Designed miniproteins, single chains, continued (5). Designs and how they scored, part 96

Each design is a single chain, and the fold is of that chain. pLDDT is the mean over its residues in the fold that is shown.

## One batch from the design tools (miniprotein)

Design m19327
Fold by ESMFold2-Fast:
Structure m19327 (fold): chain A 66 residues (1-66)
Amino acid sequence: SASTLRTAVTLGVLTAVESVKKGYSREEAVDIAMEKVREQFPDLSEAELEEVRRAAEKAVDAVLKS
């Protein structure tokens, strides 16, 4: 559902941003976020997972430019 995807995006973004703040690289932070999203939302399609990944990458890029 759209509500599930929104929750997954929120989890992915927050996890990726927190990971980069802890000293993980951009790539590591996004991978940690995607692993957590797959664990919590195993029924997400590959297209939905790709949307979460793009949101996490964009959020990490914003933090790293600040």
Scores: mean pLDDT 87

Design m19328
Fold by ESMFold2-Fast:
Structure m19328 (fold): chain A 71 residues (1-71)
Amino acid sequence: SDEAVLEGARRALAEAREFLASNTTLSEEQRARIEAAIARLEALIEAKASPEELHAAAGELAAVIAEALAA
């Protein structure tokens, strides 16, 4: 449902912010990429973007975090 997608997006934002707060050893490049993905998802939630856009942006945020963890 649209509500479930929005809830998932909000959860992804909360988890990403907590990740940044807990991981002080991230490179400046890794931190900037995650912060940019957070800002994009936050802007889409504020703009009441489509569920498809929210799902895609949340997935992109998850991918950027996964890349940082694999580095």
Scores: mean pLDDT 85

Design m19329
Fold by ESMFold2-Fast:
Structure m19329 (fold): chain A 78 residues (1-78)
Amino acid sequence: SLEEARRRARQAVDELLKKTGEAIKNKASLEDYKKIAEEFERTFREMAEADPAHRDQYLAAAEGFKEYIEQKAKEVEK
């Protein structure tokens, strides 16, 4: 169901945000940040397929999270 898909997506986003916090805290590698960004893109892409009426909103959210993770990765590189 769409509600079930949304519930799974919220859980996946919450877990990815937790992983991002741990990555920042533990000085994770650029490769680790890249994997987190890829998981955000996958999660929102799957939601775009499950809820096509809101496809553009999910894809915009994926891009926003990708930019956020890329900025955090650059801060670690400095």
Scores: mean pLDDT 78

Design m19330
Fold by ESMFold2-Fast:
Structure m19330 (fold): chain A 89 residues (1-89)
Amino acid sequence: LAELARRMTREEVEEAVRRAEEEDERFHELLEERRRRLAGAPAPREVETGIELARLALEAGNPRAAAALIKAIAEEYGVPVEELERRIL
């Protein structure tokens, strides 16, 4: 997952998340809730929510969406992708 996340471009991240939203209504609902929460300053809880969402993507059989979420969280909150991978697995 961390290797895939590092290789993805911003465009690929956006595409993978968009496809996951289209295919999984639960994923879409959780992502919308996360977006609402991120309107203010980032909080540690938002990292945990993103990890839960990435686990859900893996359970749904979508490792690209999981990798995209890991990359987005890593870039936004300054957390290494390898650390996020360990917390998801």
Scores: mean pLDDT 72

Design m19331
Fold by ESMFold2-Fast:
Structure m19331 (fold): chain A 92 residues (1-92)
Amino acid sequence: MEESAKKIKEALVAKGVSEEDAERAVKLLQEALATEDPEEAVRLAARAAALAYGTGEELERLILEYYRADQAGDAARAAELEARIEALLAEA
């Protein structure tokens, strides 16, 4: 994991992410992998993705709403949120 973390940070910086944001994203991913709470893991990973893609809070919010809709069995809401996440990432 430590070697992968260094590679991810270097790749993000090479794509124009600030060194500070790349380091924060890697730390959030490590915390997500270490947590036993699935919702906390998704929240931390969503924050890391938002930093990596430069999408701000919108991507974090959409990923969390998708996770909650999926857990609730709301297939229609989950599909709507997945489409919005895909569209946001395509614009990033």
Scores: mean pLDDT 78

Design m19332
Fold by ESMFold2-Fast:
Structure m19332 (fold): chain A 80 residues (1-80)
Amino acid sequence: GHHLKMEKEKKERLDWLEKLGDKLLKRLEEAGVSPEDIEEFKKVFEEQKKAVEKEPHNVSVFTASVLILIGEELDILFKS
């Protein structure tokens, strides 16, 4: 049914986003980023997961969330 398709797309996109966020967090930790910057990244990551969860079939929201996470990683890395 319609709800089963929505749940599959939601799970796939959230799983992909979580895998990306985990990889970016690992890169920041390996780069020796401060605990305060790690916590700020985690906060942005949780906000983006919630945005995708609200509109899981919206490709623009998903794409924006991906770009926001990558941009946050780059901001933290090059701000120093």
Scores: mean pLDDT 82

Design m19333
Fold by ESMFold2-Fast:
Structure m19333 (fold): chain A 65 residues (1-65)
Amino acid sequence: SEEELRREIGRALAYMQLAIAKKSPDKEKAAEEVKATVERLQAEGWISPEDAEEILKEIEKLKKE
């Protein structure tokens, strides 16, 4: 379905950006950029609530490093 495909694409984009952020020399800035992307994807229905919550928890851990 279109909804399923949209959520697969959004999930892939969010996880890719998270992976890049984890390797960033500026983790705080990178974490905020991932958060903004996830919030935008969630608002537009491009990511499931479960995937969004999981990624947001990961970026909060990243910000604490």
Scores: mean pLDDT 83

Design m19334
Fold by ESMFold2-Fast:
Structure m19334 (fold): chain A 59 residues (1-59)
Amino acid sequence: SADKAIASARASGSATAAAVAAHEMRKYGLATPEGARRAEAAAFAGDLDAALAHMEEGK
């Protein structure tokens, strides 16, 4: 589920884990395409907090 993916990324404290979670959420339709893309972009920029926020907003 989206909540489990987000919780796992948050627990890891890793922007890389957030990028993986955002990608999986997009692949499985667990988030809006726009929300998932924003989350991936933030994660690739190293902004974990922004990535998590976009995943929460897009789910």
Scores: mean pLDDT 78

Design m19335
Fold by ESMFold2-Fast:
Structure m19335 (fold): chain A 80 residues (1-80)
Amino acid sequence: SKETIERYREILDRVLELALAMLERGVPQEKVREEVTAALVELRREMLKELSQSQVDALIAEAVARFREATGVELVVPEP
């Protein structure tokens, strides 16, 4: 549903904000990349319980693009 998509978008926004805070505090970029990738893998698993594959892929792609735009860091999220 629209509400489910918006809820997960908010969760993804929180993950990105936490990652940005880690970078600002001087956590190494590679460590932040590892942590964000792990979080996105787990969120993908959870989202697939309520959303279609195409909806989940779109949300993950949006989050990855936003993180790259904000930080210059390229994320690769493994397929399940």
Scores: mean pLDDT 83

Design m19336
Fold by ESMFold2-Fast:
Order: C-alpha cells, then structure tokens, then sequence
Structure m19336 (fold): chain A 72 residues (1-72)
C-alpha cells in the first residue's frame, strides 16, 4: 500500500477529495484551521494511488494551481 498526500487551498482540496472518494472510501480530507488550506490523503495500491494523483493534478491544472504531491 502507498500513501498519497497533497496540500491545496480548501476549495480545491474539497474538489480533489470528492473525486478521489469515488475511487476508494479510504480518501481523507484534513482541514488546517486558519490557513485556508487542506490536506488530501489517499491510501491504496500503486494503481489507485496513480489514478488519485492524476485526479489531483487535473483539478489543480483546471484552476491554474501547481500542486505538489507526495507518494510514500
């Protein structure tokens, strides 16, 4: 299993989380109070993590945001 983590503005993170949750209910959204940002965390196999990464990058690109994603 691999863990994917991405940090984004709360509105983008919520859109990312909604789309990823359609792949697997193991998606999590952690809000960072006072920062306006949230963490999107997804745990899965290599194939589903890669699909989640593509979704995150697609949402970020749509909004003109350059997102960094970490996969462990």
Amino acid sequence: MKTLTASAPQELAEEMYKKIKELNPNAKLIKAPGTGNALVIYEGDEETVEKAKEIIQEVAKKHGYLVGVRVE
Scores: mean pLDDT 77

Design m19337
Fold by ESMFold2-Fast:
Structure m19337 (fold): chain A 82 residues (1-82)
Amino acid sequence: GMMSVEKAVGLAIRAIGLLLDAEKTGDVGKVREAIELAKELAKGGHKDLALQILEGALEVAKKLGDEDTVREVEKLIEELKK
C-alpha cells in the first residue's frame, strides 16, 4: 500500500511551496500544513522525502520563533529516524 512516486512528488512540491510562503509571510499555519503533508508522505512509505520536508519545516519554525512547532517537528524527525 505504498503511495505512488507521482503523488509523493506532488505532495513534496506543495510542502516546499508552503514552507517558502511561511518564511516570507511569517504564517506558522503554513509550516503546520507542510508538517501534515510530511506525515502523509511518511505513512505512504516515503520517509526520506518526509524527513527532508520536516528538516525544512524545523528551519522555518526556528526562524519564525515558534517554540511549539519546533518541538513538534524535532519529535517527528526523531520518530522517523528509527
Scores: mean pLDDT 89

Design m19338
Fold by ESMFold2-Fast:
Structure m19338 (fold): chain A 68 residues (1-68)
Amino acid sequence: AVAPLSVAEIEALRRQVEETLATMTPAERRELAEFVIAHLREVRAASTDPAARAELERVIAELRAVAA
Protein backbone atom coordinates (compact mmCIF):
# COMPACT_ATOMS: atom_id res chain seq x y z
CA ALA A 1 0.00 0.00 0.00
CA VAL A 2 1.17 3.56 -0.77
CA ALA A 3 1.60 5.57 2.45
CA PRO A 4 1.25 9.39 2.60
CA LEU A 5 4.47 11.41 3.00
CA SER A 6 5.12 14.44 5.24
CA VAL A 7 6.20 17.76 3.68
CA ALA A 8 9.75 17.19 5.00
CA GLU A 9 9.87 13.70 3.42
CA ILE A 10 8.60 15.11 0.09
CA GLU A 11 11.27 17.86 0.17
CA ALA A 12 14.01 15.29 0.93
CA LEU A 13 12.78 13.03 -1.91
CA ARG A 14 12.68 15.99 -4.34
CA ARG A 15 16.31 16.87 -3.51
CA GLN A 16 17.47 13.26 -3.97
CA VAL A 17 15.64 12.94 -7.31
CA GLU A 18 17.04 16.30 -8.57
CA GLU A 19 20.61 15.24 -7.66
CA THR A 20 20.14 11.88 -9.42
CA LEU A 21 18.60 13.45 -12.56
CA ALA A 22 21.54 15.90 -12.87
CA THR A 23 23.90 12.95 -13.60
CA MET A 24 21.68 11.23 -16.21
CA THR A 25 21.23 11.29 -19.99
CA PRO A 26 17.95 12.74 -21.37
CA ALA A 27 16.53 9.22 -21.93
CA GLU A 28 17.44 8.09 -18.39
CA ARG A 29 15.96 11.31 -16.92
CA ARG A 30 12.67 10.76 -18.78
CA GLU A 31 12.41 7.12 -17.59
CA LEU A 32 13.17 7.98 -13.94
CA ALA A 33 10.88 11.04 -14.02
CA GLU A 34 7.97 8.96 -15.40
CA PHE A 35 8.51 6.29 -12.71
CA VAL A 36 8.66 8.86 -9.88
CA ILE A 37 5.61 10.78 -11.21
CA ALA A 38 3.52 7.56 -11.18
CA HIS A 39 4.55 6.85 -7.57
CA LEU A 40 3.98 10.46 -6.39
CA ARG A 41 0.49 10.50 -7.93
CA GLU A 42 -0.39 7.49 -5.74
CA VAL A 43 1.14 9.20 -2.66
CA ARG A 44 -0.87 12.37 -3.40
CA ALA A 45 -4.10 10.35 -3.74
CA ALA A 46 -3.43 8.84 -0.27
CA SER A 47 -2.56 12.24 1.32
CA THR A 48 -5.07 14.41 3.22
CA ASP A 49 -2.55 17.12 4.32
CA PRO A 50 -3.09 20.23 2.10
CA ALA A 51 0.56 21.31 2.47
CA ALA A 52 1.85 17.86 1.47
CA ARG A 53 -0.59 17.70 -1.48
CA ALA A 54 0.58 21.15 -2.67
CA GLU A 55 4.26 20.14 -2.44
CA LEU A 56 3.55 16.85 -4.28
CA GLU A 57 1.78 18.76 -7.10
CA ARG A 58 4.78 21.12 -7.36
CA VAL A 59 7.26 18.20 -7.55
CA ILE A 60 5.07 16.34 -10.09
CA ALA A 61 4.93 19.49 -12.27
CA GLU A 62 8.75 19.88 -12.12
CA LEU A 63 9.23 16.20 -13.08
CA ARG A 64 6.71 16.50 -15.96
CA ALA A 65 8.89 19.32 -17.34
CA VAL A 66 11.96 17.04 -17.13
CA ALA A 67 10.10 14.14 -18.83
CA ALA A 68 8.96 16.34 -21.75
Scores: mean pLDDT 79

Design m19339
Fold by ESMFold2-Fast:
Structure m19339 (fold): chain A 90 residues (1-90)
Amino acid sequence: MEELKNELEEIWNNATREKIEKFEELLKKLVEEEGLPEGGAEFSLLTFRTILGDEKAWEELLALLAKNATLTPEDLEAIRAKLEELKAEV
């Protein structure tokens, strides 16, 4: 998880809309061709878009986390606060 976050953060630092779209296309191809878990690729994409300030992606990310983990409302608020810190640094 930490490795994925660090990798996405590095990609994001110089991200343009075009890079985001290429990343989305790449993830879709990897899910389809390599048989990667669709939820895993979706998590990566939603995290990336959330850091870039996509509020819709943030809501979808929260729903995905709540569905796949026994997270408390307090845990979700802590995750939200951390993502807001990342947004504020940009």
Scores: mean pLDDT 59

Design m19340
Fold by ESMFold2-Fast:
Structure m19340 (fold): chain A 66 residues (1-66)
Amino acid sequence: MSLIEKVDSKLTPEELALNDEVAEKIRELQKEGEFDPEVMSSRIPKEKLDAVRKATLEALKKVSEE
């Protein structure tokens, strides 16, 4: 099982949906030719980015404690 699959298994359905939403927004920006991480971060709501980062770090902590 990949690290991503393990992390996803520790996320709630709401956190998974938010992660998918942010990932899709990043893909849309990349399709528009935007690859600068700072510019991409400014075009995604900071609250959503912070929530995804927090949920992912908590999930990683749970995976690492196995």
Scores: mean pLDDT 72

Design m19341
Fold by ESMFold2-Fast:
Structure m19341 (fold): chain A 90 residues (1-90)
Amino acid sequence: RVEELRERAFSDDPEEQVKAVEELGKLTKDPDPQVRLEAVRALARVAMHSDNPDVIEAAEKALIEASKDPDPEVRIEATLGLIAVSAAKI
């Protein structure tokens, strides 16, 4: 589930963090637009709050791809997520 993967992205194991973000990225390609939307929101939170550069990079790449989604709500949420992540780096 999206919430469980978000929790794992903040685990003490850097390898588990990367795997969790990879699975969240996979969920941005789910056939259900609601699942994609939830995954995009989770990825934005992970990218904003993670100290792991590999996790941040993977989450940003997934958000960039989600900004091209056929669903306009998913595209808007991904774009807002990218803006929030960029602001957090300033």
Scores: mean pLDDT 81

Design m19342
Fold by ESMFold2-Fast:
Formats: structure tokens, sequence, C-alpha cells
Structure m19342 (fold): chain A 73 residues (1-73)
């Protein structure tokens, strides 16, 4: 469990700048970036604990959150 959470946190941090840029391109205001980054991190941790590999968990969480933002548009 701890190893899985550490691996997903490391994958998230490695991709942090890319995720931030994707959120900005999706129209997220600067003042909401940090809260959405934390939401993506928490969602990725949930997916990894459910059995997704860490990198796929991060990518899936990003896709889910971005899709939600674009649908709200």
Amino acid sequence: MEEVLKAVDEAFEKNRERIKQELLKAGVPEDKIDSLLEEIRKRAREMALAGLPPQLAVDAAVSEIIARIKKEK
C-alpha cells in the first residue's frame, strides 16, 4: 500500500507541470489550479489503490478531471 501511494505521488510530481498546463489550456483559472492539482492527486491515489498502475492512475485522473471541466464549459 505505502509503495503504491509513493509510486503514484512520484508519477504525479513528475507530471505536475504538464498537468498544470493541461488545466490552463482547458480554461481553469489560475486561482483554482492548486485545488484541482490536489483533486487529481487524490483521485490518482484512489485509482492506484483500486489496482491501476501508478502512471495510468495519474493519466486517468487527469483525463477524468479535464473531461469534467470541458463538459461544464
Scores: mean pLDDT 82

Design m19343
Fold by ESMFold2-Fast:
Structure m19343 (fold): chain A 100 residues (1-100)
Amino acid sequence: SREKLLEILNLMNAEITKLGKELGLDEETATRYGNRALAYVLHTEFGLSHQEIGNLLGISPATVRRMLSEIERRRREGIPLDPDLERMIELAREVVREML
């Protein structure tokens, strides 16, 4: 159900943020980058749409698209991502693969 998916997503987001903090990221950075990393992994590896991710995270699909478009643009143009964001993407990938 949608409620079960939301619960699993909230648990994944909490775990990713916790792991980021354990690696020495501050609370705000771990939370912001954890949300972006989770959205990115769900979109690129699991095929969830911007609408589906927005519904699960409680944010607009336009906000999801903007976040993901910035990451994709930087990768296409060879601009490095923030190293903390790269680390959070790797953590999100591991957590999502273990839970889904």
Scores: mean pLDDT 82

Design m19344
Fold by ESMFold2-Fast:
Structure m19344 (fold): chain A 73 residues (1-73)
Amino acid sequence: MRVLEVELDGSAEEQEAVADELAAALREAIRSGGYDRVVIRATDSASEAVVDRVEAAARAAGAEVVRERLETP
């Protein structure tokens, strides 16, 4: 099983500004890399809308998604 890790540790505003680019890059990485699972690590301050968008993009590309809590830096 191949696993891709994604960390969402910026502010909600910063994450939303790059959400479309992040979703597109994630779909491409999953398709080209043949990843079976994506682990999304997000801080408590992460935008739920961005987390949901990233999860939807990964699932649309055929990957299983696991959410983990990322500790504040």
Scores: mean pLDDT 76

Design m19345
Fold by ESMFold2-Fast:
Structure m19345 (fold): chain A 71 residues (1-71)
Amino acid sequence: SAATLALLRTSTADELAARLRAALSRPRPEHFYHQLALAMQIDLQENGRIDFARLSRVFGVPRAELSRALS
């Protein structure tokens, strides 16, 4: 959505990592949230959208939780 794209483009990696920590059901090391946040920002920069299926598979996180972090 336009709101999701705006959030990603204006958020710092730290802000996005904090949203991911709040949205994800299973606890992870702090570095995990920063890596995931950067991967989402890079994905958006490279193809103009987030591939939630790929990120879910690569990071082992439910797609619904990734989407929730951005709402």
Scores: mean pLDDT 78

Design m19346
Fold by ESMFold2-Fast:
Structure m19346 (fold): chain A 63 residues (1-63)
Amino acid sequence: ADEAGDAAGAGAAAGGAGSQKTARAAYLMPVERGPDGAREGALRAGGSERAAELAKHGAQSAM
């Protein structure tokens, strides 16, 4: 399970679970966000979330 655990956790969990949760969370606000907001949330999660984590890691490393 060493290789299977590492590959599954690194690839599937980081991309799949995060993006899907973000899209669903936005969709829970049908009047406020609607389906369009859910799609935007998923797209932002893929790019923005990784950018934010890299920024946090850089900031913590600097401090």
Scores: mean pLDDT 48

Design m19347
Fold by ESMFold2-Fast:
Structure m19347 (fold): chain A 106 residues (1-106)
Amino acid sequence: MEKAIEEFRKMLEEEMKKTGHVDEGGIENVVDSAKELASKLGEAETLEELLDRIAKVLAEAYLESDPETQERWKKMVELAKELAEKGEETFLNRLILKAEEIVEEK
């Protein structure tokens, strides 16, 4: 799990560098929320498995968060949708959209 999370963080930093979207608060919130809640869903051995688990824990965190944190998430979701419409798919965008789908199901 730890190595998968480190690989995930490096991927986010590289993707943000390429797209020009540097949001330190957003990246920190995603990584920290995933790190704290991932253990509730168990260890992940692959990056894809980690992304699925992170999406679930982020959705749970969002639903239980205060209004200020929820507003930050909504802004990230809107940005992810905009980038996807432009054909710029990143792992971060995929993760955020997966988490939103889980939130919408609930």
Scores: mean pLDDT 65

Design m19348
Fold by ESMFold2-Fast:
Structure m19348 (fold): chain A 90 residues (1-90)
Amino acid sequence: MIKKIITDEQAELLREAFARADKDGDGSVTLEQFARELVRLVKEGKLKLTDEEQEYLNEAIREADVDGDGRLTREEFDRLIAKLTGKPLE
């Protein structure tokens, strides 16, 4: 089974990244906008991921975009975070 790979603190950073990318406030962002926020967090040293964690995150994001339209909804994002943390949705 896929192992929990991020901490609760890292999950909060991802939630902030989603909120910053969601300019319309309608609960959807483009994968490009979300990826830019993730890159920013990594460059700032706030999000520390191993190569294995980064690969798993990339795969999980790809899986979350079920429609393949290059957008991530709030519901898909919440499922992504739950999967990455191994915790149920709050």
Scores: mean pLDDT 71

Design m19349
Fold by ESMFold2-Fast:
Structure m19349 (fold): chain A 85 residues (1-85)
Amino acid sequence: KLLPLVSAEMLDEKTVKITVDAKTKEEADEAAAELLERALKKGVKIEDVLPLDENTYLVTVENAEDAKVVVELAKELEEEVKKLK
């Protein structure tokens, strides 16, 4: 099943902004959940996930290394989605 495009931007050492290019809230939630599941499997400690709007999420992590992992995983997921389109 094809996921929408996901991007992640590190706002500070503990905060990552996730933006999903999705047509529906359900698609955005599914893509964000996939990214966060991948982060958890890599050992990222997620402290909070705050939806800012239908396509944007603010993720709080334990440290800067964890934030970097989330950003890199978002890039990997974006490239996977682009390759399948």
Scores: mean pLDDT 80

Design m19350
Fold by ESMFold2-Fast:
Structure m19350 (fold): chain A 84 residues (1-84)
Amino acid sequence: MSELQQRIQQLRRDASRTFLTTDLSDQQRKDLLVQLYQQEIDAARELGAPQSVIDRLQRVLDNIKRASPEVAHLHLSVIVASEK
């Protein structure tokens, strides 16, 4: 859990830097969020996280994929806030 949390924090820091240094369209923000959560799921699987953790991350990813690009910024705000 601690190792997974640190890995997730690093992934979110890298994503946050991209979001803060680049003028992104709503579609580009959605695409980056999909990539970020896929990387978090991959890290969780690699580190042997419980299936319940993987299932929660997968549900978030599925929700992002189904959301309109305009709504994707809500998920971005949560990720950026988690670094503070």
Scores: mean pLDDT 72

Design m19351
Fold by ESMFold2-Fast:
Structure m19351 (fold): chain A 76 residues (1-76)
Amino acid sequence: VQEELEEARRLAESLIGKSKDEAVRALEEAGYRLVGEHVGKDGSELLTFQRGDIVVVLHVDKDGVVTDATVLLAPP
């Protein structure tokens, strides 16, 4: 779990500044599945990906660029 969390954090951090399409592809290639998508009133997006107990939330701006990424554990 810890090694997987560190891998997820490094991957997520590497996606900051990438396009939404590049970030989605990178996460899918790493075995993550898109489990949620929320579109903000300003056109920004929150994309939630999951692999096992690891959740990655991407913050995408209205221009389709990843501005932030959060990694956490899914509740039991």
Scores: mean pLDDT 81

Design m19352
Fold by ESMFold2-Fast:
Parts: C-alpha cells; structure tokens; sequence
Structure m19352 (fold): chain A 85 residues (1-85)
C-alpha cells in the first residue's frame, strides 16, 4: 500500500545518505547532497506522520511519493556522477 511504499522509500533514502557520508566527507557537493537527503528524510517522516493522522489525502500522498521517488532517483545519479569524477 501507499504507507508501505513511503516507509520503504525512507529506508532507501537512509541507505543512500550513509553511502554519501562515507564517500568523501570533504567534498562540498557530497556534503550538499547529504544535507538534501537529510532534509528529504525529515520531510518524508513528517509527511507520513500527518498521513497517519488523516491530515493528508491518498491523492496528495501519491503525488508526494511520486515526487520523492524522482528526487531519490536524481540523488542516486548525483552520487554515481561524483564517484566517476
């Protein structure tokens, strides 16, 4: 269901964040990517809380999930590009 997909995405984002943090702690682009991922994780956790409380509709949750998955895909590609430099 939607909740399961949102929770799965949080775990994937946390795994990517740990990989970014281990890559190059002195690289400003890696630091910026880590910060963006930390902010996304926090936003997604708060979004799930509100969704569970009934403050967010299923339609809005689907839109947010789609946007968050696209952000995750782009972040993963950004790390791949950093590793290839």
Amino acid sequence: GLLEELEELIEELKELLEEVKKFDPNNPRAQALAKDLEEMIKELEEFIRKYKEGEISDEEARKFLKKAKETFRRAKKALEQLKSE
Scores: mean pLDDT 85

Design m19353
Fold by ESMFold2-Fast:
Structure m19353 (fold): chain A 95 residues (1-95)
Amino acid sequence: GEEAQRDRERAVRMQEAILKGEDAEERIRRELSPGRSVEMLFRVKDGKWYSGLVFKEGDRYRVKVFDERGELIKEDEFPSFEEALEWARKVLEEG
């Protein structure tokens, strides 16, 4: 519901920031909820864009991957930020 809508809006804002030549990482850092969201990744493949969001939930990290329409396509949870980020990158690279 509301969380999925916020994830879609963040993905759109990141793409707009990139197109405008803004620092996408700093833009996303400002838009992330303190203490929960820690990273956003993008991939463009075959004319379609995908977004991966990494959230800190207590002592664990949750990854949600969305298609260009903002539909959740993959989700998983990891004990470390590095493992979460690596999995997100692999999912986005697989397409």
Scores: mean pLDDT 65

Design m19354
Fold by ESMFold2-Fast:
Structure m19354 (fold): chain A 60 residues (1-60)
Amino acid sequence: SEKITRLKQVISDEKAAAEQARKDAEENKDDPFLRLFWELVAGSAEGVREIIEKRLKELE
């Protein structure tokens, strides 16, 4: 299904985004605002991934 393929792509993209955001948070650990900002970005990407993974499980 094209829809399932797209959802799997979104999961992959959100995982990559979360990993990159966590890396950015580590690189900016001396700036509390930038560290917090990137941690929130990573958390948001993980949240979206979890919602899509739950929906994909229901479709499979």
Scores: mean pLDDT 84

Design m19355
Fold by ESMFold2-Fast:
Structure m19355 (fold): chain A 81 residues (1-81)
Amino acid sequence: DKELLELAERIRARDLEAIREAARRLGLSEETIERILELVRNKSPEADKVIAELLTGFRNELLRVEAKEEKEKKEKELEEE
């Protein structure tokens, strides 16, 4: 999913809105999201760890989406032949 790839890139760039969106997609509560955003805004030493955790969770989500897209592509190629 292009949106997930764009979100991952923006998270690496420390985009607060991208971090919020990714955390929501991972099912985190609004309280947890605000805590994460505060750590990033304050340039806390914990911010790097939190960003790495978000990217790890997002990578697992991306891998699931990529696996689904690969399956759909193979099915479509077989139907078009």
Scores: mean pLDDT 69

Design m19356
Fold by ESMFold2-Fast:
Structure m19356 (fold): chain A 77 residues (1-77)
Amino acid sequence: EEFEKKKKETIDKYNEADKALSQRLADAQAEGRANPETAAEIVKAAYDEVSAQGKKIHDEATKNLKEADEEEKRKKE
């Protein structure tokens, strides 16, 4: 149960962060529609930032899940 709880917390945190990043992209696209002259720069800047943050949170979640899975496996052995 402790390992299941830890995995769930990791997944929940990842999903929340992913949702926030998706919302940020949507907001940037809306800003671009309101300001067509600078739309490409606004959207590109947001996309680059979201891409970098997305990779970081994905790597962190993957690492945490792997560690939890390894600990559970070790306990069963």
Scores: mean pLDDT 79

Design m19357
Fold by ESMFold2-Fast:
Parts: C-alpha cells; sequence; structure tokens
Structure m19357 (fold): chain A 100 residues (1-100)
C-alpha cells in the first residue's frame, strides 16, 4: 500500500524536475500496480508491445521493473535536497575550468 504511494510521489517529482516524461511515469506506475496484483504478463504488455512473450522475457522484465522502482525512489529522495540551479552551476564551473 505505502510503496505504491511513495512510487507515485517519486515519479511525480521526476516528471516535475524533467527527468522523465509524464507518459513514462504513468506506464511505470501502471506496470507496478499490475505486478502487485500478480499480473506480471499484463505489466510487461503495458510497457512493451511484443508479438511473442516468453517466460524468460517476463522474468527479466519483472527484475528490471523492480530495479527501476528502487532507483526512482532513491533518486527522488535526493532531488529535494539539490536544486537544478546548483547542479547547473557545478557543471558550468567544471566546463569553465576545462575550457580555460
Amino acid sequence: MEELEKLREALELLVEKGVITEATAENILKAFELLQEGKPREAFETVVRAEEITEESIEKFVELLRKTVEMALRVAERLPTMTVEEIVEEEEKRRREEEE
């Protein structure tokens, strides 16, 4: 229950910061919901349109989706403490030092 809410908030934050598109966030959330309902094949079909779906591809997709959710949660947890301006300023300073 709580994991789905955290994922939704994390995905909303990633969209707000321009890391992913709203469509990508919706697809990830929907796939995760289907996985939680015990429908890994339907979750796979939501993200990937494939004519031939094998058990191996479903298993790999489930692992990839789980990793993606974990990564999204970790990134979103760090984003509120870092402003985009600070990241851009650090990148600009490094670029200036490299070019001059």
Scores: mean pLDDT 67

Design m19358
Fold by ESMFold2-Fast:
Structure m19358 (fold): chain A 87 residues (1-87)
Amino acid sequence: SHRNLEEWKEWIKALADFMVENPELVKAYFKEAAIRLKKGSRDELEEEEIQEIEEKAEKLYELLKKDPEKAKEEMVKILTEIVEKKL
């Protein structure tokens, strides 16, 4: 529901704030969050899906070094899009 999506958006924003403040944890926490959200009711993701998430985590880490605000916006965007596709 729309209400559930807004609650997810708040959680995603809080997680992005935490990751920006803890850059060494970005790869691990973003990967875990993206896998959890994308997996939904599935037991496992395909290896290609996991690799795509890992590649996005690496790109976000590099972006965080150059522009933390852009990295935060991109993290929120990616995780929100995953949630919206699974509603």
Scores: mean pLDDT 77

Design m19359
Fold by ESMFold2-Fast:
Structure m19359 (fold): chain A 55 residues (1-55)
Amino acid sequence: MTPETDARSERTQPLVQEVNKAIAEREKERKLDNDELHALSVEYGERLAAGEPIP
């Protein structure tokens, strides 16, 4: 971990937790492929960073 990303890491931590929870809920409804998991992680992360709700 680089000290220059300290503030960014702190902002990312809560977003990661929310994305992780949303993905877990999604996987309860249906199994996701590795590629789909990666795409959803990026999509949900961007939506949360923009202040949009994730399904």
Scores: mean pLDDT 67

Design m19360
Fold by ESMFold2-Fast:
Structure m19360 (fold): chain A 75 residues (1-75)
Amino acid sequence: DAAARAAQRQAVAAEGYTKYVDLLEKASLYHGKGVEARDKGDLVKAAQFYEKSKAYRDEAERVLAESRAQVAALN
């Protein structure tokens, strides 16, 4: 059913994008915490927060790529 496949593609794309945005928001929050820690001279905490921010950004890119692959597979 072409309509069912189109609906499934849109649902997968929407779910993937929602997860992508959520992960980017988390990355932004941890980057902000890293900047605050750095400005207070806590370089160890700053490094930990920047590492978490990077991990969330890397995960966001993986989630987006996986969602795009799933959408392509449903074509």
Scores: mean pLDDT 88

Design m19361
Fold by ESMFold2-Fast:
Structure m19361 (fold): chain A 112 residues (1-112)
Amino acid sequence: SPALEALMEEILERLRSEDPLVRLEALGQLHAIRLYEPELFEKYKEEIEKVLRELALNDEDPDVRLLAARILKELGDEEAEEILKTLPDKLSDEARQAFLRGFQAALAFLGL
């Protein structure tokens, strides 16, 4: 679907936003796509994993690093567990709310 591909490209752009809240919302959108549009996720998997790895290792925001590392672990990245050992166990309330907003926005776009 052209609309779904446009959404994925927007999510990938938002993951590179200067605003950490926008990056956290984009991670929520990405999680929804992984669960409900798995074929679209697989099409972009290599680019997604590259961006998630860059965020998990290098992002200035510790909540973005934590969430990106958790998603990488769910994708089977063998180094994600070592990254997680260097990070806090819990997301901030602000980060959790941003992630949920992104997740819910993606569900609404998908008609769910």
Scores: mean pLDDT 90

Design m19362
Fold by ESMFold2-Fast:
Structure m19362 (fold): chain A 88 residues (1-88)
Amino acid sequence: MTTADLMRELGARVMELVEEGRYEEARELVREALEKHKDNEELVLLAEAVLAGIELYMDKSLSEEEKEALNKAFLEATLPKARELYEK
């Protein structure tokens, strides 16, 4: 499998789980991908960023409005990188 295939599948599944509020399952999915593809630097970078985003969403001190703003900012920051990898 290519890096592009892995990034596309992982990103889509994580985004779906986060949108459904299934943060623990999203974290486990990212961790499993890291274990299988630890030598893929681009996937590791994306996965670490996604884990950081999920941790922020699980922070009970943040309001729902703040969590939504962070999600939008995070997706806008990561989508260009995923798109670049897909074209390779």
Scores: mean pLDDT 66

